Designed miniproteins, single chains, continued (2). Designs and how they scored, part 114

Each design is a single chain, and the fold is of that chain. pLDDT is the mean over its residues in the fold that is shown.

## One batch from the design tools (miniprotein)

Design m7958
Fold by ESMFold2-Fast:
Structure m7958 (fold): chain A 87 residues (1-87)
Amino acid sequence: SIMDEIDEILDKLKELMEKSDLPEHLREMIERLIEKARKSKDPKEKAELAEQVVKALAMAGVLLNDEELLKEAQELSKKLEEIKKKL
């Protein structure tokens, strides 16, 4: 289902966050967004929250000069946009 596809993106976003050396406050903020997205039963809200996580991680990649974080966030952004087209 589309909900399962978004949850797969959320799992990958969490893994990306956990393997990245992020400031504690940013990590906590992203964790809260992921938890809100997981609890959402509305596919559109779930996708919007996942998009916020993607944008936060991409911005962190730029600010921390973490090329791998930025690249993987951009790849997950593209996958999420394809899922959003089905909504």
Scores: mean pLDDT 88

Design m7959
Fold by ESMFold2-Fast:
Structure m7959 (fold): chain A 95 residues (1-95)
Amino acid sequence: MTAAELAAAQAAAQATLVAALEEARAQGRTEDLLEGLEEMIAELEEVSDNPVAAEAAAILRELREAIENQDWEAARAAAERLGALVPALAAEYLA
């Protein structure tokens, strides 16, 4: 997998997560979304020596907690922070 393919995969995962967040909120169904977040956190923790990946994992934990508490303002804010971090994650694998 190239760094560009990794960046595209991260962007696709983020887009899927944002769409799932909006859909789960609209339907009142969050269990599948929470399972997806747990998998993403686990994958990022495998590269936790990377400070950008560690920060992304921390934001995903905040997003998960906000969803569990039905704090949708906090959940959206965490998703926006994660979105801002995606270019830094891509750059880390290019350097």
Scores: mean pLDDT 72

Design m7960
Fold by ESMFold2-Fast:
Parts: C-alpha cells; sequence; structure tokens
Structure m7960 (fold): chain A 117 residues (1-117)
C-alpha cells in the first residue's frame, strides 16, 4: 500500500524538500491526510498544510495555506520556519478577509516576540 508506505516515512525532522516530495505523492489521499491531521498529529499537520499549498488555485487559497503551515510549524516550535511562512502569507494578505489579515499580523508579531526573547 503506497499510502501506508509514504505515511510511515513522514517524520517531523524531514527536510522541506523531502516532505514536499511525499506530499506530491499523497495528493490523491489529500482528504484522508486532512482527516488524520485534524486528530492533532504534528507530522500529519505539516504534511496536510503542504498538500494545501500544492492544491491552492488562487492567491487567497495560497495565503491561507501559508498561514496554516506557519501555525503547524509554530506548534512544533519551529519558529524560524513558521516566521518564513507567515511572511509568505503576509505578502498575499490583501487577498484575505480583514479578520484573517488581523489574525496573521497578530500571529507574526507573537512569533517575532518569541524569536527576540
Amino acid sequence: DRFRELLLSTRVDLSEEELLAIARQLLPYADQIRALASLGFPGLQLLASLIEILQAKTPAELALAYYRRGLALKRLRRYEEALEYFQKALALASHLPPDLQAELRAALAELEALLAA
């Protein structure tokens, strides 16, 4: 089972290139990965957020996908990577609703404070 093989190879310590290669192969199983990620498994949350980036068709969807990936990385205390994704989301923030723009700016400010401490 290709799905099980790829899922078992998914680790939180994989490089972004390695995780991206796995995410591309798991695109047919995006709904299953998203459902499992909702159970709170950090590695699956990273994988699901990357699949969401790959599936984004509009700047708004891409901005939201970047924001969600930043949140997943922040939960893993990968603050430098989380900051990079929040900055990518901010570059597209004009395509997000005002409430999400405010949440993104607040999340970025909190993360910058954590990195400065």
Scores: mean pLDDT 79

Design m7961
Fold by ESMFold2-Fast:
Structure m7961 (fold): chain A 68 residues (1-68)
Amino acid sequence: MVETPRIIANFVFGVYLSVIDGEKLPQEAIEKAEKYKEEAEKTFEKEESPEDVEAFREAVEKYEELKK
């Protein structure tokens, strides 16, 4: 199945936001989001939207702090 980069980026963003909000997601969903993290970062950078890039980066930072 060919997912567009934007769909993958939105998926990763959504998973991170859910974890930050204290929602318990299946481990498989979390692992998939972590696997696609680099692709999601590149996708947001490519879209040239400063607001979207900032929001995504904040979500990633908060998620990584919670995981530590």
Scores: mean pLDDT 73

Design m7962
Fold by ESMFold2-Fast:
Structure m7962 (fold): chain A 95 residues (1-95)
Amino acid sequence: SGNEVRLRNQFLQKVRDLKDLVLQGKLSKEEFREQLELLVRDARVLSRVLSPELFQETVDYAIGLLREVAKERPELRSLTEETIEELRRILQEHL
């Protein structure tokens, strides 16, 4: 539906923007933590509206971007890896 496409596109854009902002040094560690918590909440909403296949593709894409942040910003690695594990948990619960 149009709502599914809109929510998915908004989520993907948020992940891209979050990566860009944090890699540019425009977010503090605590601001990054808060944005990651919002990202997890958005992922839980998407898990209820997307097909399992689209949700998996969406989560896999987000995990890829977060892994790139972890590689380039070692001080954020623990936060990023905790978020990846939570996203994987949501994915497993949806499948």
Scores: mean pLDDT 88

Design m7963
Fold by ESMFold2-Fast:
Parts: structure tokens; C-alpha cells; sequence
Structure m7963 (fold): chain A 55 residues (1-55)
């Protein structure tokens, strides 16, 4: 069950995280980069909350 949930969460969040990482790598603006890092943090937090609910 846990492995199934981890796979589902990875499939759900991985493309969004990959997109944000690419945007950070290509964006020279430190203010925009900081905002993108915050979005990654929020997505990770949401994924962890979803994992906790499934326990």
C-alpha cells in the first residue's frame, strides 16, 4: 500500500517539480528564483500531507 501511494505521489508531483527546477536553472532573476523555490517547498509540503493522510 505505501509503495503504491509513493508511486502515485511521484507521478502526480514529479512533472511539476521538474518544470519548476528547469525554470530556476534558466532564470537569472533572484527574486523570481526565490518565488519558484517557495512553490517547490509548497508542493513538497502538500505531498507530505497527502502521505500522512494515507497512513
Amino acid sequence: MLEELQKKLREKYQPELAKLVREIESDPNPERRKALEQKIHDIVKEALEELEKAI
Scores: mean pLDDT 76

Design m7964
Fold by ESMFold2-Fast:
Structure m7964 (fold): chain A 103 residues (1-103)
Amino acid sequence: VSDEQLQQAQQQGQEILLKVGEEVEKLAPKYSKEEAQELFREGLKLIVEGGRLGADGKYEEAIELYKEAVLKLGISYSVLKSGQALFFLGLASLNLTGALAAL
């Protein structure tokens, strides 16, 4: 991966994360603690499946799953204030940027 490709991927990742953050702010107040716990579990499954797609070179598909994971984990963290949700939100965000760099 070239430095230019990495820089472009970081910029795209930041733009995606900002837009997802706006959606989290709009959606999080509508979710219960129980729904947020379900979103946490769904977010974890999306990280795992995104990783499998990335390993198979299906980066465009992996990116879409990581975007969904960031949204679900972001809502979960906003509602639950869980350190685990924050950790996996960070992991999904890093994986999103990595998949963008691999395109």
Scores: mean pLDDT 86

Design m7965
Fold by ESMFold2-Fast:
Structure m7965 (fold): chain A 66 residues (1-66)
Amino acid sequence: MSREEKIELLKNALKAAAQLEGQSVETLLKQIAEGKASDRVINFLMRETGLSREEIQELAKELLEE
């Protein structure tokens, strides 16, 4: 899977997670990048994207920069 495909999968999963948690996508990205996101959110993102926890945190940090 390409980096672009991983980013699109993560963006779609983040939009769904943001709606479920009543938060903005930006707020969730910051929480994930800082390691403060709940296990519920991380487990949801892992299931929806097929990415590891570590990959999700890494991509979240990148998405916050640009």
Scores: mean pLDDT 81

Design m7966
Fold by ESMFold2-Fast:
Structure m7966 (fold): chain A 92 residues (1-92)
Amino acid sequence: SEKVQKIIEKATKEAVKAAKEGDAEKVKEIMYKMIDEVLKEASKVATPEQLAEIFDLLLEATEEIVKAAKEKDAEGVQKTMEKLKKEILEIL
């Protein structure tokens, strides 16, 4: 889904910037907003089983990304977001 891809790419840019600043709370806010937007868009085309898989991936990635942001690891945030994007697009 082009819309899901754009949502994740926008969140990635914002999260990387906040992570460089060490603003883990801002990164968490960005991630939760992304989760809401991705699930709303994916719910239009995905099965309940696919939505559950996407939700689990989003939660796992959020935990890793918030941890990386606390360490000011912007590269780690970028890599985890790129992996998340690929995995979600493969499900959809």
Scores: mean pLDDT 88

Design m7967
Fold by ESMFold2-Fast:
Structure m7967 (fold): chain A 115 residues (1-115)
Amino acid sequence: PLTPEQQAALEKARELAEKAPDENKSVFEATVTASDDGRTVLVRGKFKVKVNGKEVELELTLPARYDPERNEAEAVFQDPKTGATLLVRVRLDRPLAPGETAQGTVEVKASDEKV
């Protein structure tokens, strides 16, 4: 479960990501591991994202909240170097069992606005 603050930050990040141009969208394949309770996935990867035409390199190990109905997970990350808000979405080809590791498609959308 998200705290009210985390939920508000996620919703604000979604709004900012939807307003951001697709040129700030980056797509990668990353290793994804489901938590033992099946509620989160741990995303590990090194990503290059564009923020206002500038390439920013991020190395993340990030827990994302998993939605089994959509086989998707979402997390919000604020880049400490630029202050940019990143919405990280993971798409899976199938549901993961607890503790299972698979490859997932990771999409990162960046906004230069802070949440």
Scores: mean pLDDT 72

Design m7968
Fold by ESMFold2-Fast:
Structure m7968 (fold): chain A 85 residues (1-85)
Amino acid sequence: SAVDVTVDVVNENTGKVYTYEARLVDGEVWTLEFQDGLEITSVEKLSGPDGVTASIDKEKRTLTITNNGGSGKAVFKVNVKQLEP
């Protein structure tokens, strides 16, 4: 099984949206690392199979998406903010 994952990263200070896409086969993990000076404020699953999950590590500024048995399409929204604006 494979899932096409879309991640929309919203910068809350600029209003800009950056879209990342990856195909994850069953058991695959995709890690996105954000630049220094950004804080991940939230992650929301907008759509997709239950087997596709997202987690954040605020200290490392990483978003990790895992596919466990999912197929089709999944969409996540991630909000980030600039530290010390």
Scores: mean pLDDT 85

Design m7969
Fold by ESMFold2-Fast:
Structure m7969 (fold): chain A 76 residues (1-76)
Amino acid sequence: ASALRELAKRLEEQGLPESARLLRRAAELVETLVKQGYLDEAIRVIEHTGRKAVELGADPELVREAIERAIEEVRA
């Protein structure tokens, strides 16, 4: 889940540490779910986390691009 970790770092640099923490926790959960074969559940976590990051003040377009990349990583 490199896309989620990259977004987390960028949001922390933008002064959104709560959004960054949420994304790092989601990245760890997504990696665990992918290793266990729960791909659909990993995608749901990615989508839910993206919505929450926007609610916490993250740029919707920046989040959308990272979420699309994270979903591609799961499906690859």
Scores: mean pLDDT 85

Design m7970
Fold by ESMFold2-Fast:
Structure m7970 (fold): chain A 68 residues (1-68)
Amino acid sequence: EKEKLIEEIKELLKTASKEQLKRALLALGVPEKYADSMTKEMLKKKLLAKLKTASLDQLKAALAALKE
């Protein structure tokens, strides 16, 4: 279940806008002001690092953010 959510998130990261990436990071507990200074590639890298330690609920929230 958790692995499936991580796979879906990784696929969405390839096409996600910077705003979607920022919202997903916020869902994973990263404050918006820190995300504002990051490049799109930095946002993706931070998201990937957080996915490995995120709870199931955090992964669901991040996936929802990336779909909108």
Scores: mean pLDDT 77

Design m7971
Fold by ESMFold2-Fast:
Structure m7971 (fold): chain A 83 residues (1-83)
Amino acid sequence: MESEITARIVGGVLRILGLANEGDAEGAVRVLAELAESLPEEYQEEAIRAGVSALKRQGVDIREPLEKTEVPEKLREAIEKEL
C-alpha cells in the first residue's frame, strides 16, 4: 500500500508539472487538489508538499491560479502553507 501511494504521488506530481509546463497553471492546481483528495488523509499533506515543491523548483507561481481554482478550503490552506 505504501509503495502504491508513493507511485500515485510521483505520477500525480509528474502530471502537475506537465500541465504547468504547457501553461495550464490552473489545471496544475486542480490536479494537485484531485491527487490529494484521492489519497488517505494521512498522505494528503505529503502529496501537497511534493507537488508544490516541484512547481516551485520549476519557477511556477501558483498563488494566482490557486485563487482562481475551485479547491476545498482544507486543501487550499495546506497548499498555501507550502508556498
Scores: mean pLDDT 81

Design m7972
Fold by ESMFold2-Fast:
Structure m7972 (fold): chain A 86 residues (1-86)
Amino acid sequence: NEQIKKLREAAEKYKKMAELYQKTADAILEGKKADVDDEVLKKLYEKVMKKSPEERKQVADLLKELAEFLKKQAEEFLKKAQELEK
């Protein structure tokens, strides 16, 4: 079923994005090199690290919230795929 495949693909993409956002947030908070294979997040890291510690924390907190949101969306896509298989 094509619809089930698309839902599983969406779940995998959101899961990977959540992991990338979480890694980027952790790198910002720790002041360490962002080991993320994503050009947009690498550029975001570079720009954010030039800001104040307070601003860096705000961005890291936002990225963590987005990571959690994306993770929950991935779980919902998987649940919908499972429901369609029944």
Scores: mean pLDDT 80

Design m7973
Fold by ESMFold2-Fast:
Structure m7973 (fold): chain A 112 residues (1-112)
Amino acid sequence: EEKARRIARKINLLFQEFLYRLSEAKTLEEVKKILDEFQKKVLDLIYEETGNPELVAKVKEILDKLKQKIIEYFEKRPTLSPEEKRQADLELYNAISKAVKEIRKLIEEEFK
């Protein structure tokens, strides 16, 4: 439980750093680079802390889905109406929140 909580805090810090870098990105290519670097850092952390390749694979699946949603968001957002932009912003927020919750749950289950 304590170990799971420490790993979750490290992952939360990586998400905070990721979101900050993403907010500073000017091009889709910068977004893709930030996403790839973020995914590598999270997966490396999970592997180092747990040694469980099955858990790493499950986290990778969550992050791959999130990566696709973020790329689609950045590609589509400039072409959207103000109402559609608000909806897209909310959907992105919910997707990120869901990914964080799913990863945290997997880590908690690993150390039960």
Scores: mean pLDDT 87

Design m7974
Fold by ESMFold2-Fast:
Structure m7974 (fold): chain A 103 residues (1-103)
Amino acid sequence: DDIQKLRQQLFLEAQKALKAIREGDFKTAQKHLDKVIKLAEELLKKGDLRSVRMAGNMLVSIAREAKKKGFDDISKKAFKQALKLYKKVAPHTVDNVKKLEKS
């Protein structure tokens, strides 16, 4: 199943991004963040709204960890993409995500 493979890749790439952030590897974190974003957009095109919502949650986690490490560009990019996804699948959560970005 193509959706199942995309979901597995999404989880793996998110884990790799988080690991790279924790290890202080900016370039590797940016690479895996870009893959998370691409996979989330592919799942959105296929109509898998549940996986897109999960991708939004993963992007918020990535953004918060990046902010703690001073990777502000990664944090801003991840929050921006999370907000974009939440507006499409869970618009009622957008204000809560914006508050997390400012924290």
Scores: mean pLDDT 85

Design m7975
Fold by ESMFold2-Fast:
Structure m7975 (fold): chain A 135 residues (1-135)
Amino acid sequence: MTPEEKALLEALKAAGVSDEVLEVWKRYRFYGDLLGVEEAKKLGEPYVKRIAEKLGMTPEEFLKKFSEKFKLPVEEIYRLLVQLRFIARALGVTDEQLVDAVAEAFKKVLESDITDPRELLLLFYTTVLKALEAA
């Protein structure tokens, strides 16, 4: 675990994410990174479509806004969503509950005055992981 990952883990714990959810996150946090670009897109695309629909956006608008807010290329967005899918499944959370959790978290990011992409990513992960725990 890098110093940055350790700092993120401590911040998530301080924000009230349970040890159970944090252990699942630690196990699956790089699962998306093990996939090639094409595989990540294929697995992530259905989630992008469903999340965008919940937010009243096109998939293209969702990917653009997400990329701009987090300063991540589109390929990394698919990997992030695939990672969250593995975490949700390990916690026994349904795909519908995952889509709702991600849509709510991104809405909070869009409504936030935070400009630092790392602080926005912390807000996003904290919101998603707490929603998955409550599901």
Scores: mean pLDDT 81

Design m7976
Fold by ESMFold2-Fast:
Structure m7976 (fold): chain A 79 residues (1-79)
Amino acid sequence: SLLDKLEEALELLDKVLADPRDMEAWVEAMQLLHEIGKEDPEFKKKLDEVQEEGFKSGDRVAFARRAKEILEERIKELK
């Protein structure tokens, strides 16, 4: 379900925050966020804003914190 994907993405972002050099967790998180965006246009708008804030590969921690915020907000909206 969409909720399950949101919760899985949250777990992957927590792994990125714990170890920003975990490229497997980073790639899996980015792939899952992309899939969520295909199913949820409202979430995609917020995710695109985070990316447009000038995120680059060196700012993975900053991206992960912001992405986690919008994920937690969306999960609350769907409960």
Scores: mean pLDDT 80

Design m7977
Fold by ESMFold2-Fast:
Structure m7977 (fold): chain A 96 residues (1-96)
Amino acid sequence: VKFKDILNTLDEGLEEISKGNYSIGFSKLSTAFELANSPKSAEKFRQYSKKVPSKEEIIKDLKLIKMGLEGWKDIIPGKTYENIVKNIDSAIQNLK
């Protein structure tokens, strides 16, 4: 799987979540984590797509995704990294 495909799917899912389209957004996050060979995270987000969790749980998971992305900062194209982080920050702000 190409890293670019993982990042594009992740960005699409986070953009949907920032817009309040939680079921679609979590479905895309599940796909991104499946492509990233993270089956536990993929299953968690798949369950979230069926039954959207509390705002507090969503904020917690978005912060964890942001922390994970910081570890990949040097290998993610700068514009892609900035867009993903912006979508995460917008989603968190809209949930508060």
Scores: mean pLDDT 83

Design m7978
Fold by ESMFold2-Fast:
Structure m7978 (fold): chain A 60 residues (1-60)
Amino acid sequence: SERDAILKEVADKLREIGDALQIYIDGQKLIREGKASGNEELLKKGEELVAEGKAKLGAK
């Protein structure tokens, strides 16, 4: 039914948003860990994940 199709689309969109938020959170965590340990590789990886999460969420 059309209702079932809409519910599936909403569920799929919520999963996409959840995944993007998780990427953003993981990125912020890596930035904190990189700064705390002086690990430039973790810092760069964290910045990349923050950018990816923001792009997927439509934020600047």
Scores: mean pLDDT 85

Design m7979
Fold by ESMFold2-Fast:
Formats: sequence, C-alpha cells, structure tokens
Structure m7979 (fold): chain A 108 residues (1-108)
Amino acid sequence: MDELIEKLRELIKNKDVEGFAKLLVEHFTKEELRQLIADLLGQHMADMGRTDMVEAMRQVALERTENSSFSTLAGALARLLAKELGFSDEEANKIGIEVAKEVEKLLK
C-alpha cells in the first residue's frame, strides 16, 4: 500500500494523468480511495497542529464521499496529492479534473 501511494505521488509530480488513473483503476477499490482521502485530510489537520480534529475530519470525509463515484474520488485524490506536492490550487484542480475524465474513459 505505502509503495503504491509513493508511486501515485511520483505520477502526479510528473503530471502523468494516464498512469495515475490506470494505477487507481487496477489497484484500488472505491472504499480504499475513500479511506485514503480521509487519511490525507486527517493528516492535513495534524500538519496544521489540529491533532484534536484528525478523527473528526476523517469521519466527515468518509460521510461526504459515501455516494461519490470512483472517478470523482480519483479526481479528489489527485487534487489533494497535487496540493501536497506544492502545485497551485489552479493546477491541482486541473490535474484532478483530468484524472477524473481519464478514469471515466478507462471504466467505459
């Protein structure tokens, strides 16, 4: 799992949208994507010194993503990883949209 997450970070850093989408479709379930998004948002709270909010943020993320499609989750994950890697909000949003579109294409 950790090795796959490291590979996902590498693919985002290189703007390899097709590789990122393919790796998610081949190796992750919808539930695993929801858990990973929750964990990343929880870690963001910890990084802001809000360790008291880590579990609350994880729970909110899980509730908000309960009815999300795989492509929506893939795009959200890509956006979060891009922001963590220092991309601007504009670039991170673009990467997320491109990943969601590529995932939809792969699932057709």
Scores: mean pLDDT 84

Design m7980
Fold by ESMFold2-Fast:
Structure m7980 (fold): chain A 92 residues (1-92)
Amino acid sequence: MSEPKITDKKVFKTEVDGKKIAVVVVTIEGEITNEQAGKIENELIKELKEEGFDVVDIIFSSKNKISSNTTFSTLEEAIEEGKKIIEDYKKN
């Protein structure tokens, strides 16, 4: 069976009060299940924590469609959401 295709990954990095924070925007082509999204999220969290990040947040985006309940937005919205998360961490 065809696996969902990850077409792009953008990583926003910051540090707040000695905590290293990564926000990852993952662009998916087509629709994915919540189970597939959870697997991708867990793998990316594991990878970045092994790189020394204390906090990892994952945002899913689709170039063409919003297809999932709470995990997808437009690519532009996902990027802006990631930037806002980073700014909120810097603020606090």
Scores: mean pLDDT 68

Design m7981
Fold by ESMFold2-Fast:
Structure m7981 (fold): chain A 59 residues (1-59)
Amino acid sequence: AQAALDAAIRALMDPRLTDEQKEAELRRQAARAGVEAPAGTSPEVFLETLERLREVAEK
């Protein structure tokens, strides 16, 4: 769980990635952690995915 959260944060902070590439990576990490990620490229959608990953990582 922590590894998926760390990878998602790294992707979100990577200036080389487009918003679509960030969405794809966040969805991939969420799937690895058994978490459902909402679709979209808005900051609110990205924060929701990170929050769900953080909740799983804290257990």
Scores: mean pLDDT 79

Design m7982
Fold by ESMFold2-Fast:
Structure m7982 (fold): chain A 87 residues (1-87)
Amino acid sequence: MLLSEEEALREVETLERAARELVEEARRAIAAGDVRRATVLLTALSILLAAAWFVEKMTAEDSEAHKRAKELAERIREEIERLKREL
């Protein structure tokens, strides 16, 4: 099953927004020393990473949605590693 370009782009935009919000929340939790909250938020980011990877695999390799999903997955992975180093 493949996502349509329109559906995939909407999904990527939703995931991009959610990822930005979770990264900012995780940064605040780390700054506050709230390790439990930071861990929950990092887990949520890992779920978004899996979702972005799924969208990438469900889109045509030459599509804009595929490119954006791949870039999003790479950004989320980098943010998770950065935040983990701050714990």
Scores: mean pLDDT 86

Design m7983
Fold by ESMFold2-Fast:
Structure m7983 (fold): chain A 79 residues (1-79)
Amino acid sequence: MELEREIDRALGEMYRYIGLRSGDPELLIESGRLFRRSGDLAGAREAYDQALRLGRDDPALVEEARRLLREVEEAERAA
């Protein structure tokens, strides 16, 4: 389980790097999902916020990222 979390976090960092360099907000959403799965709620929140900034012209992506941010906020309150 800890090894899986380490892998998910490393993949999250890679997806974040590629997403920011390519300007692809979908990769930032996947980065956030990987950070959440690894238990890095701060990393997930940052990735989803970056997805909102890059994808602000896509209403469907904005709504998805906002929903995911609310889920992270709920997880932070439960922790």
Scores: mean pLDDT 82

Design m7984
Fold by ESMFold2-Fast:
Structure m7984 (fold): chain A 76 residues (1-76)
Amino acid sequence: SLTAEQGLELMEEHLKKVRELAASKRPEDVPQAREHARNVEAAGDAIEKYGTPEQAERARKLVEEARRLYDELVAA
């Protein structure tokens, strides 16, 4: 099982992939960006429920950034 800190690290790895894919501005990269963004959201949901308030706040911000980047890619 993952600790909340390991979950946050995993979220940051998936968010990095969302950033790389969003920077492409290519419609063909949307499905992969969506998969990585969903992994950020799934891990974030667990940390928000079971982590400390500080960990939950960090997770929420990572989820918001992943959503913004994904939405920017879809709009491109």
Scores: mean pLDDT 86

Design m7985
Fold by ESMFold2-Fast:
Structure m7985 (fold): chain A 71 residues (1-71)
Amino acid sequence: DELLAKITDENAKAFAQSPKLPLEAGIAIAVYLAENGKTVDELTTEDIRAALADVALDEEAFRAAVEEALA
């Protein structure tokens, strides 16, 4: 997805901790990290893509979280 393509490894933590991130996305990322023995400080763009691959997200909230992480 084009919005996910804008997230870099540098912005991955900021994106995951954004107050604009949809709850479903936040839970999916937290579960992914726990299942893979990773902390949020170790989060990469690839991890975000994998965590969110099957998650239905509110497009407006998701866009807002991406835009905030890029700022």
Scores: mean pLDDT 75

Design m7986
Fold by ESMFold2-Fast:
Structure m7986 (fold): chain A 65 residues (1-65)
Amino acid sequence: MKEKVEELVKTLLADKSARFPDLKALEDFVKNAVGIKELSEEERKLVEETYKALLERQEEARRNA
Protein backbone atom coordinates (compact mmCIF):
# COMPACT_ATOMS: atom_id res chain seq x y z
CA MET A 1 0.00 0.00 0.00
CA LYS A 2 2.73 2.53 0.88
CA GLU A 3 4.31 2.01 -2.57
CA LYS A 4 1.02 2.92 -4.28
CA VAL A 5 0.65 6.00 -2.09
CA GLU A 6 4.23 7.05 -2.95
CA GLU A 7 3.57 6.57 -6.69
CA LEU A 8 0.33 8.57 -6.49
CA VAL A 9 1.91 11.50 -4.61
CA LYS A 10 4.76 11.62 -7.16
CA THR A 11 2.15 11.83 -9.92
CA LEU A 12 0.37 14.66 -8.09
CA LEU A 13 3.63 16.59 -7.60
CA ALA A 14 4.43 16.22 -11.33
CA ASP A 15 0.95 17.51 -12.27
CA LYS A 16 1.16 21.31 -11.98
CA SER A 17 -2.64 21.58 -12.19
CA ALA A 18 -3.19 19.33 -9.14
CA ARG A 19 -4.99 21.31 -6.41
CA PHE A 20 -6.82 20.32 -3.22
CA PRO A 21 -8.84 22.70 -0.97
CA ASP A 22 -7.51 21.11 2.23
CA LEU A 23 -5.48 18.20 3.62
CA LYS A 24 -8.59 16.08 4.23
CA ALA A 25 -9.57 16.32 0.55
CA LEU A 26 -6.11 15.05 -0.44
CA GLU A 27 -6.29 12.23 2.14
CA ASP A 28 -9.73 11.18 0.86
CA PHE A 29 -8.49 11.30 -2.74
CA VAL A 30 -5.48 9.11 -1.92
CA LYS A 31 -7.60 6.59 0.05
CA ASN A 32 -10.09 6.31 -2.80
CA ALA A 33 -7.42 6.12 -5.54
CA VAL A 34 -5.40 3.41 -3.74
CA GLY A 35 -8.53 1.57 -2.55
CA ILE A 36 -7.84 1.69 1.19
CA LYS A 37 -10.24 2.61 3.98
CA GLU A 38 -7.69 4.34 6.20
CA LEU A 39 -4.12 5.64 5.93
CA SER A 40 -1.35 4.29 8.15
CA GLU A 41 0.65 6.82 10.18
CA GLU A 42 3.51 6.64 7.64
CA GLU A 43 1.15 7.10 4.68
CA ARG A 44 -0.65 9.98 6.41
CA LYS A 45 2.69 11.72 7.10
CA LEU A 46 3.67 11.31 3.43
CA VAL A 47 0.32 12.79 2.33
CA GLU A 48 0.76 15.73 4.76
CA GLU A 49 4.24 16.44 3.36
CA THR A 50 2.86 16.23 -0.18
CA TYR A 51 0.06 18.67 0.66
CA LYS A 52 2.60 21.17 2.05
CA ALA A 53 4.70 20.84 -1.12
CA LEU A 54 1.62 21.45 -3.31
CA LEU A 55 0.69 24.55 -1.28
CA GLU A 56 4.25 25.91 -1.51
CA ARG A 57 4.27 25.37 -5.28
CA GLN A 58 0.91 27.17 -5.63
CA GLU A 59 2.10 30.13 -3.53
CA GLU A 60 5.33 30.35 -5.55
CA ALA A 61 3.33 30.43 -8.80
CA ARG A 62 1.08 33.19 -7.39
CA ARG A 63 4.00 35.37 -6.21
CA ASN A 64 5.99 34.93 -9.45
CA ALA A 65 3.04 35.39 -11.80
Scores: mean pLDDT 77

Design m7987
Fold by ESMFold2-Fast:
Structure m7987 (fold): chain A 122 residues (1-122)
Amino acid sequence: MPIVLTQSGGGTVPAGGSATLTGKISGADLLDYIVYWYRQAPGSSEITLLGSIDPSTGHVSIAPEYQGRLTLSSDPANQTAYAHLSDLQPSDTATYYFAVQKRGSDTEIIYGEGVDLTVVAP
């Protein structure tokens, strides 16, 4: 069966607030994958890595510019991963992508369809 990635979260939030992005995998076991979170700024063709989590170990790596603001977690029993971003700035306005890569493999990263987060000035 094909692997399907489903995303939720996003929307419009005030600066200084927080947002939780949710990614769910179906058609495969989340424990066989490493989870990545990316962003794409409005009008940019580049995607930027925010961080990664290994659902089997709970090991997390966060990009330096997001340390202290980004928390990654997973619930393998529910096939779900979460990215919680706090102290939101208008510059956090972007499309955010849930992505997975099979553990121990050189296979390509599979990206979700993305969710939009808009952060408005107070």
Scores: mean pLDDT 86

Design m7988
Fold by ESMFold2-Fast:
Structure m7988 (fold): chain A 104 residues (1-104)
Amino acid sequence: MAKISDASVSGTDTTATVSISWEVPEELKDQKFYVEYRKLGSDEWTLAVEVPPGSTSATFTLTGLTKGEIYEVRVYYEKDGKRHLLGVVRFNTETGEVKVYNVS
């Protein structure tokens, strides 16, 4: 089953270095993955990184964040013209709390 296996966030009040890894079954080993982020409640997702086939992790730095806000990071792949979500990571820029929500 494809799922986010680990997530960590470190940074300052206005920056976050996010590291995410995920597990994929053999059938998805050659998929390209996309990592996007948004502030919780925003209608728009911003592309953080495109992950090439054969890779199942991403590390990237977000800047211009607001202290006390919650940000979401999603991991997905595209197949047959459709987006397939693996999961969402939420983190709080003030508390440092990180939560992972996998699609069952």
Scores: mean pLDDT 83

Design m7989
Fold by ESMFold2-Fast:
Structure m7989 (fold): chain A 87 residues (1-87)
Amino acid sequence: PPPSDQDIHDALLRMGVSVLVQAVKNNQDLSATADETVALGARNPARFLQTLDDMIALAQQEITDPKVRQAVVDYLTAVRARVREAA
């Protein structure tokens, strides 16, 4: 069968979550990029909202540090709400 869309999707989500985890672990301000992220998501809201929901689920599953997990989930949830309103 062709390469699974699910396998590719999972790999990209894992990479995105990893970047956010590194930012949080390095005490970088995630809120500084929120406006840019919302603006990008508003251009393709249906796909971006699905990606955010999948990222939130992956973050809950794969992030072992509860403080980092909560920070990443809060960031993604806030961005999701803003993109939803723009949709």
Scores: mean pLDDT 77

Design m7990
Fold by ESMFold2-Fast:
Structure m7990 (fold): chain A 94 residues (1-94)
Amino acid sequence: MKEKEEEEKKRREEEIRRDFERAILIMKAKTGSLDKKDLEKIFELGFSDEEIIRIAQTLAKQGHLDTLQQLLKLAEKKGRDKKVIEEIRKLIEK
């Protein structure tokens, strides 16, 4: 095995670990088990604006409005795009 191939393998393993962490957070959103630390991890793991909106839609659809309100507050605190903030607010007000 070439040294360059080992570095690429380590990169792929880190990407897989991040993908698993993201999948766990999405699953927690569906079950309403997201705590404040999980919500902070969503922003730290580099979820896109579209992915954050999908999480918000999942929380709203499952009736987890308290968690959705916490997600909104964190999105505002982290300075996310106004479209994300507006979409989350629409889901809370509906």
Scores: mean pLDDT 77

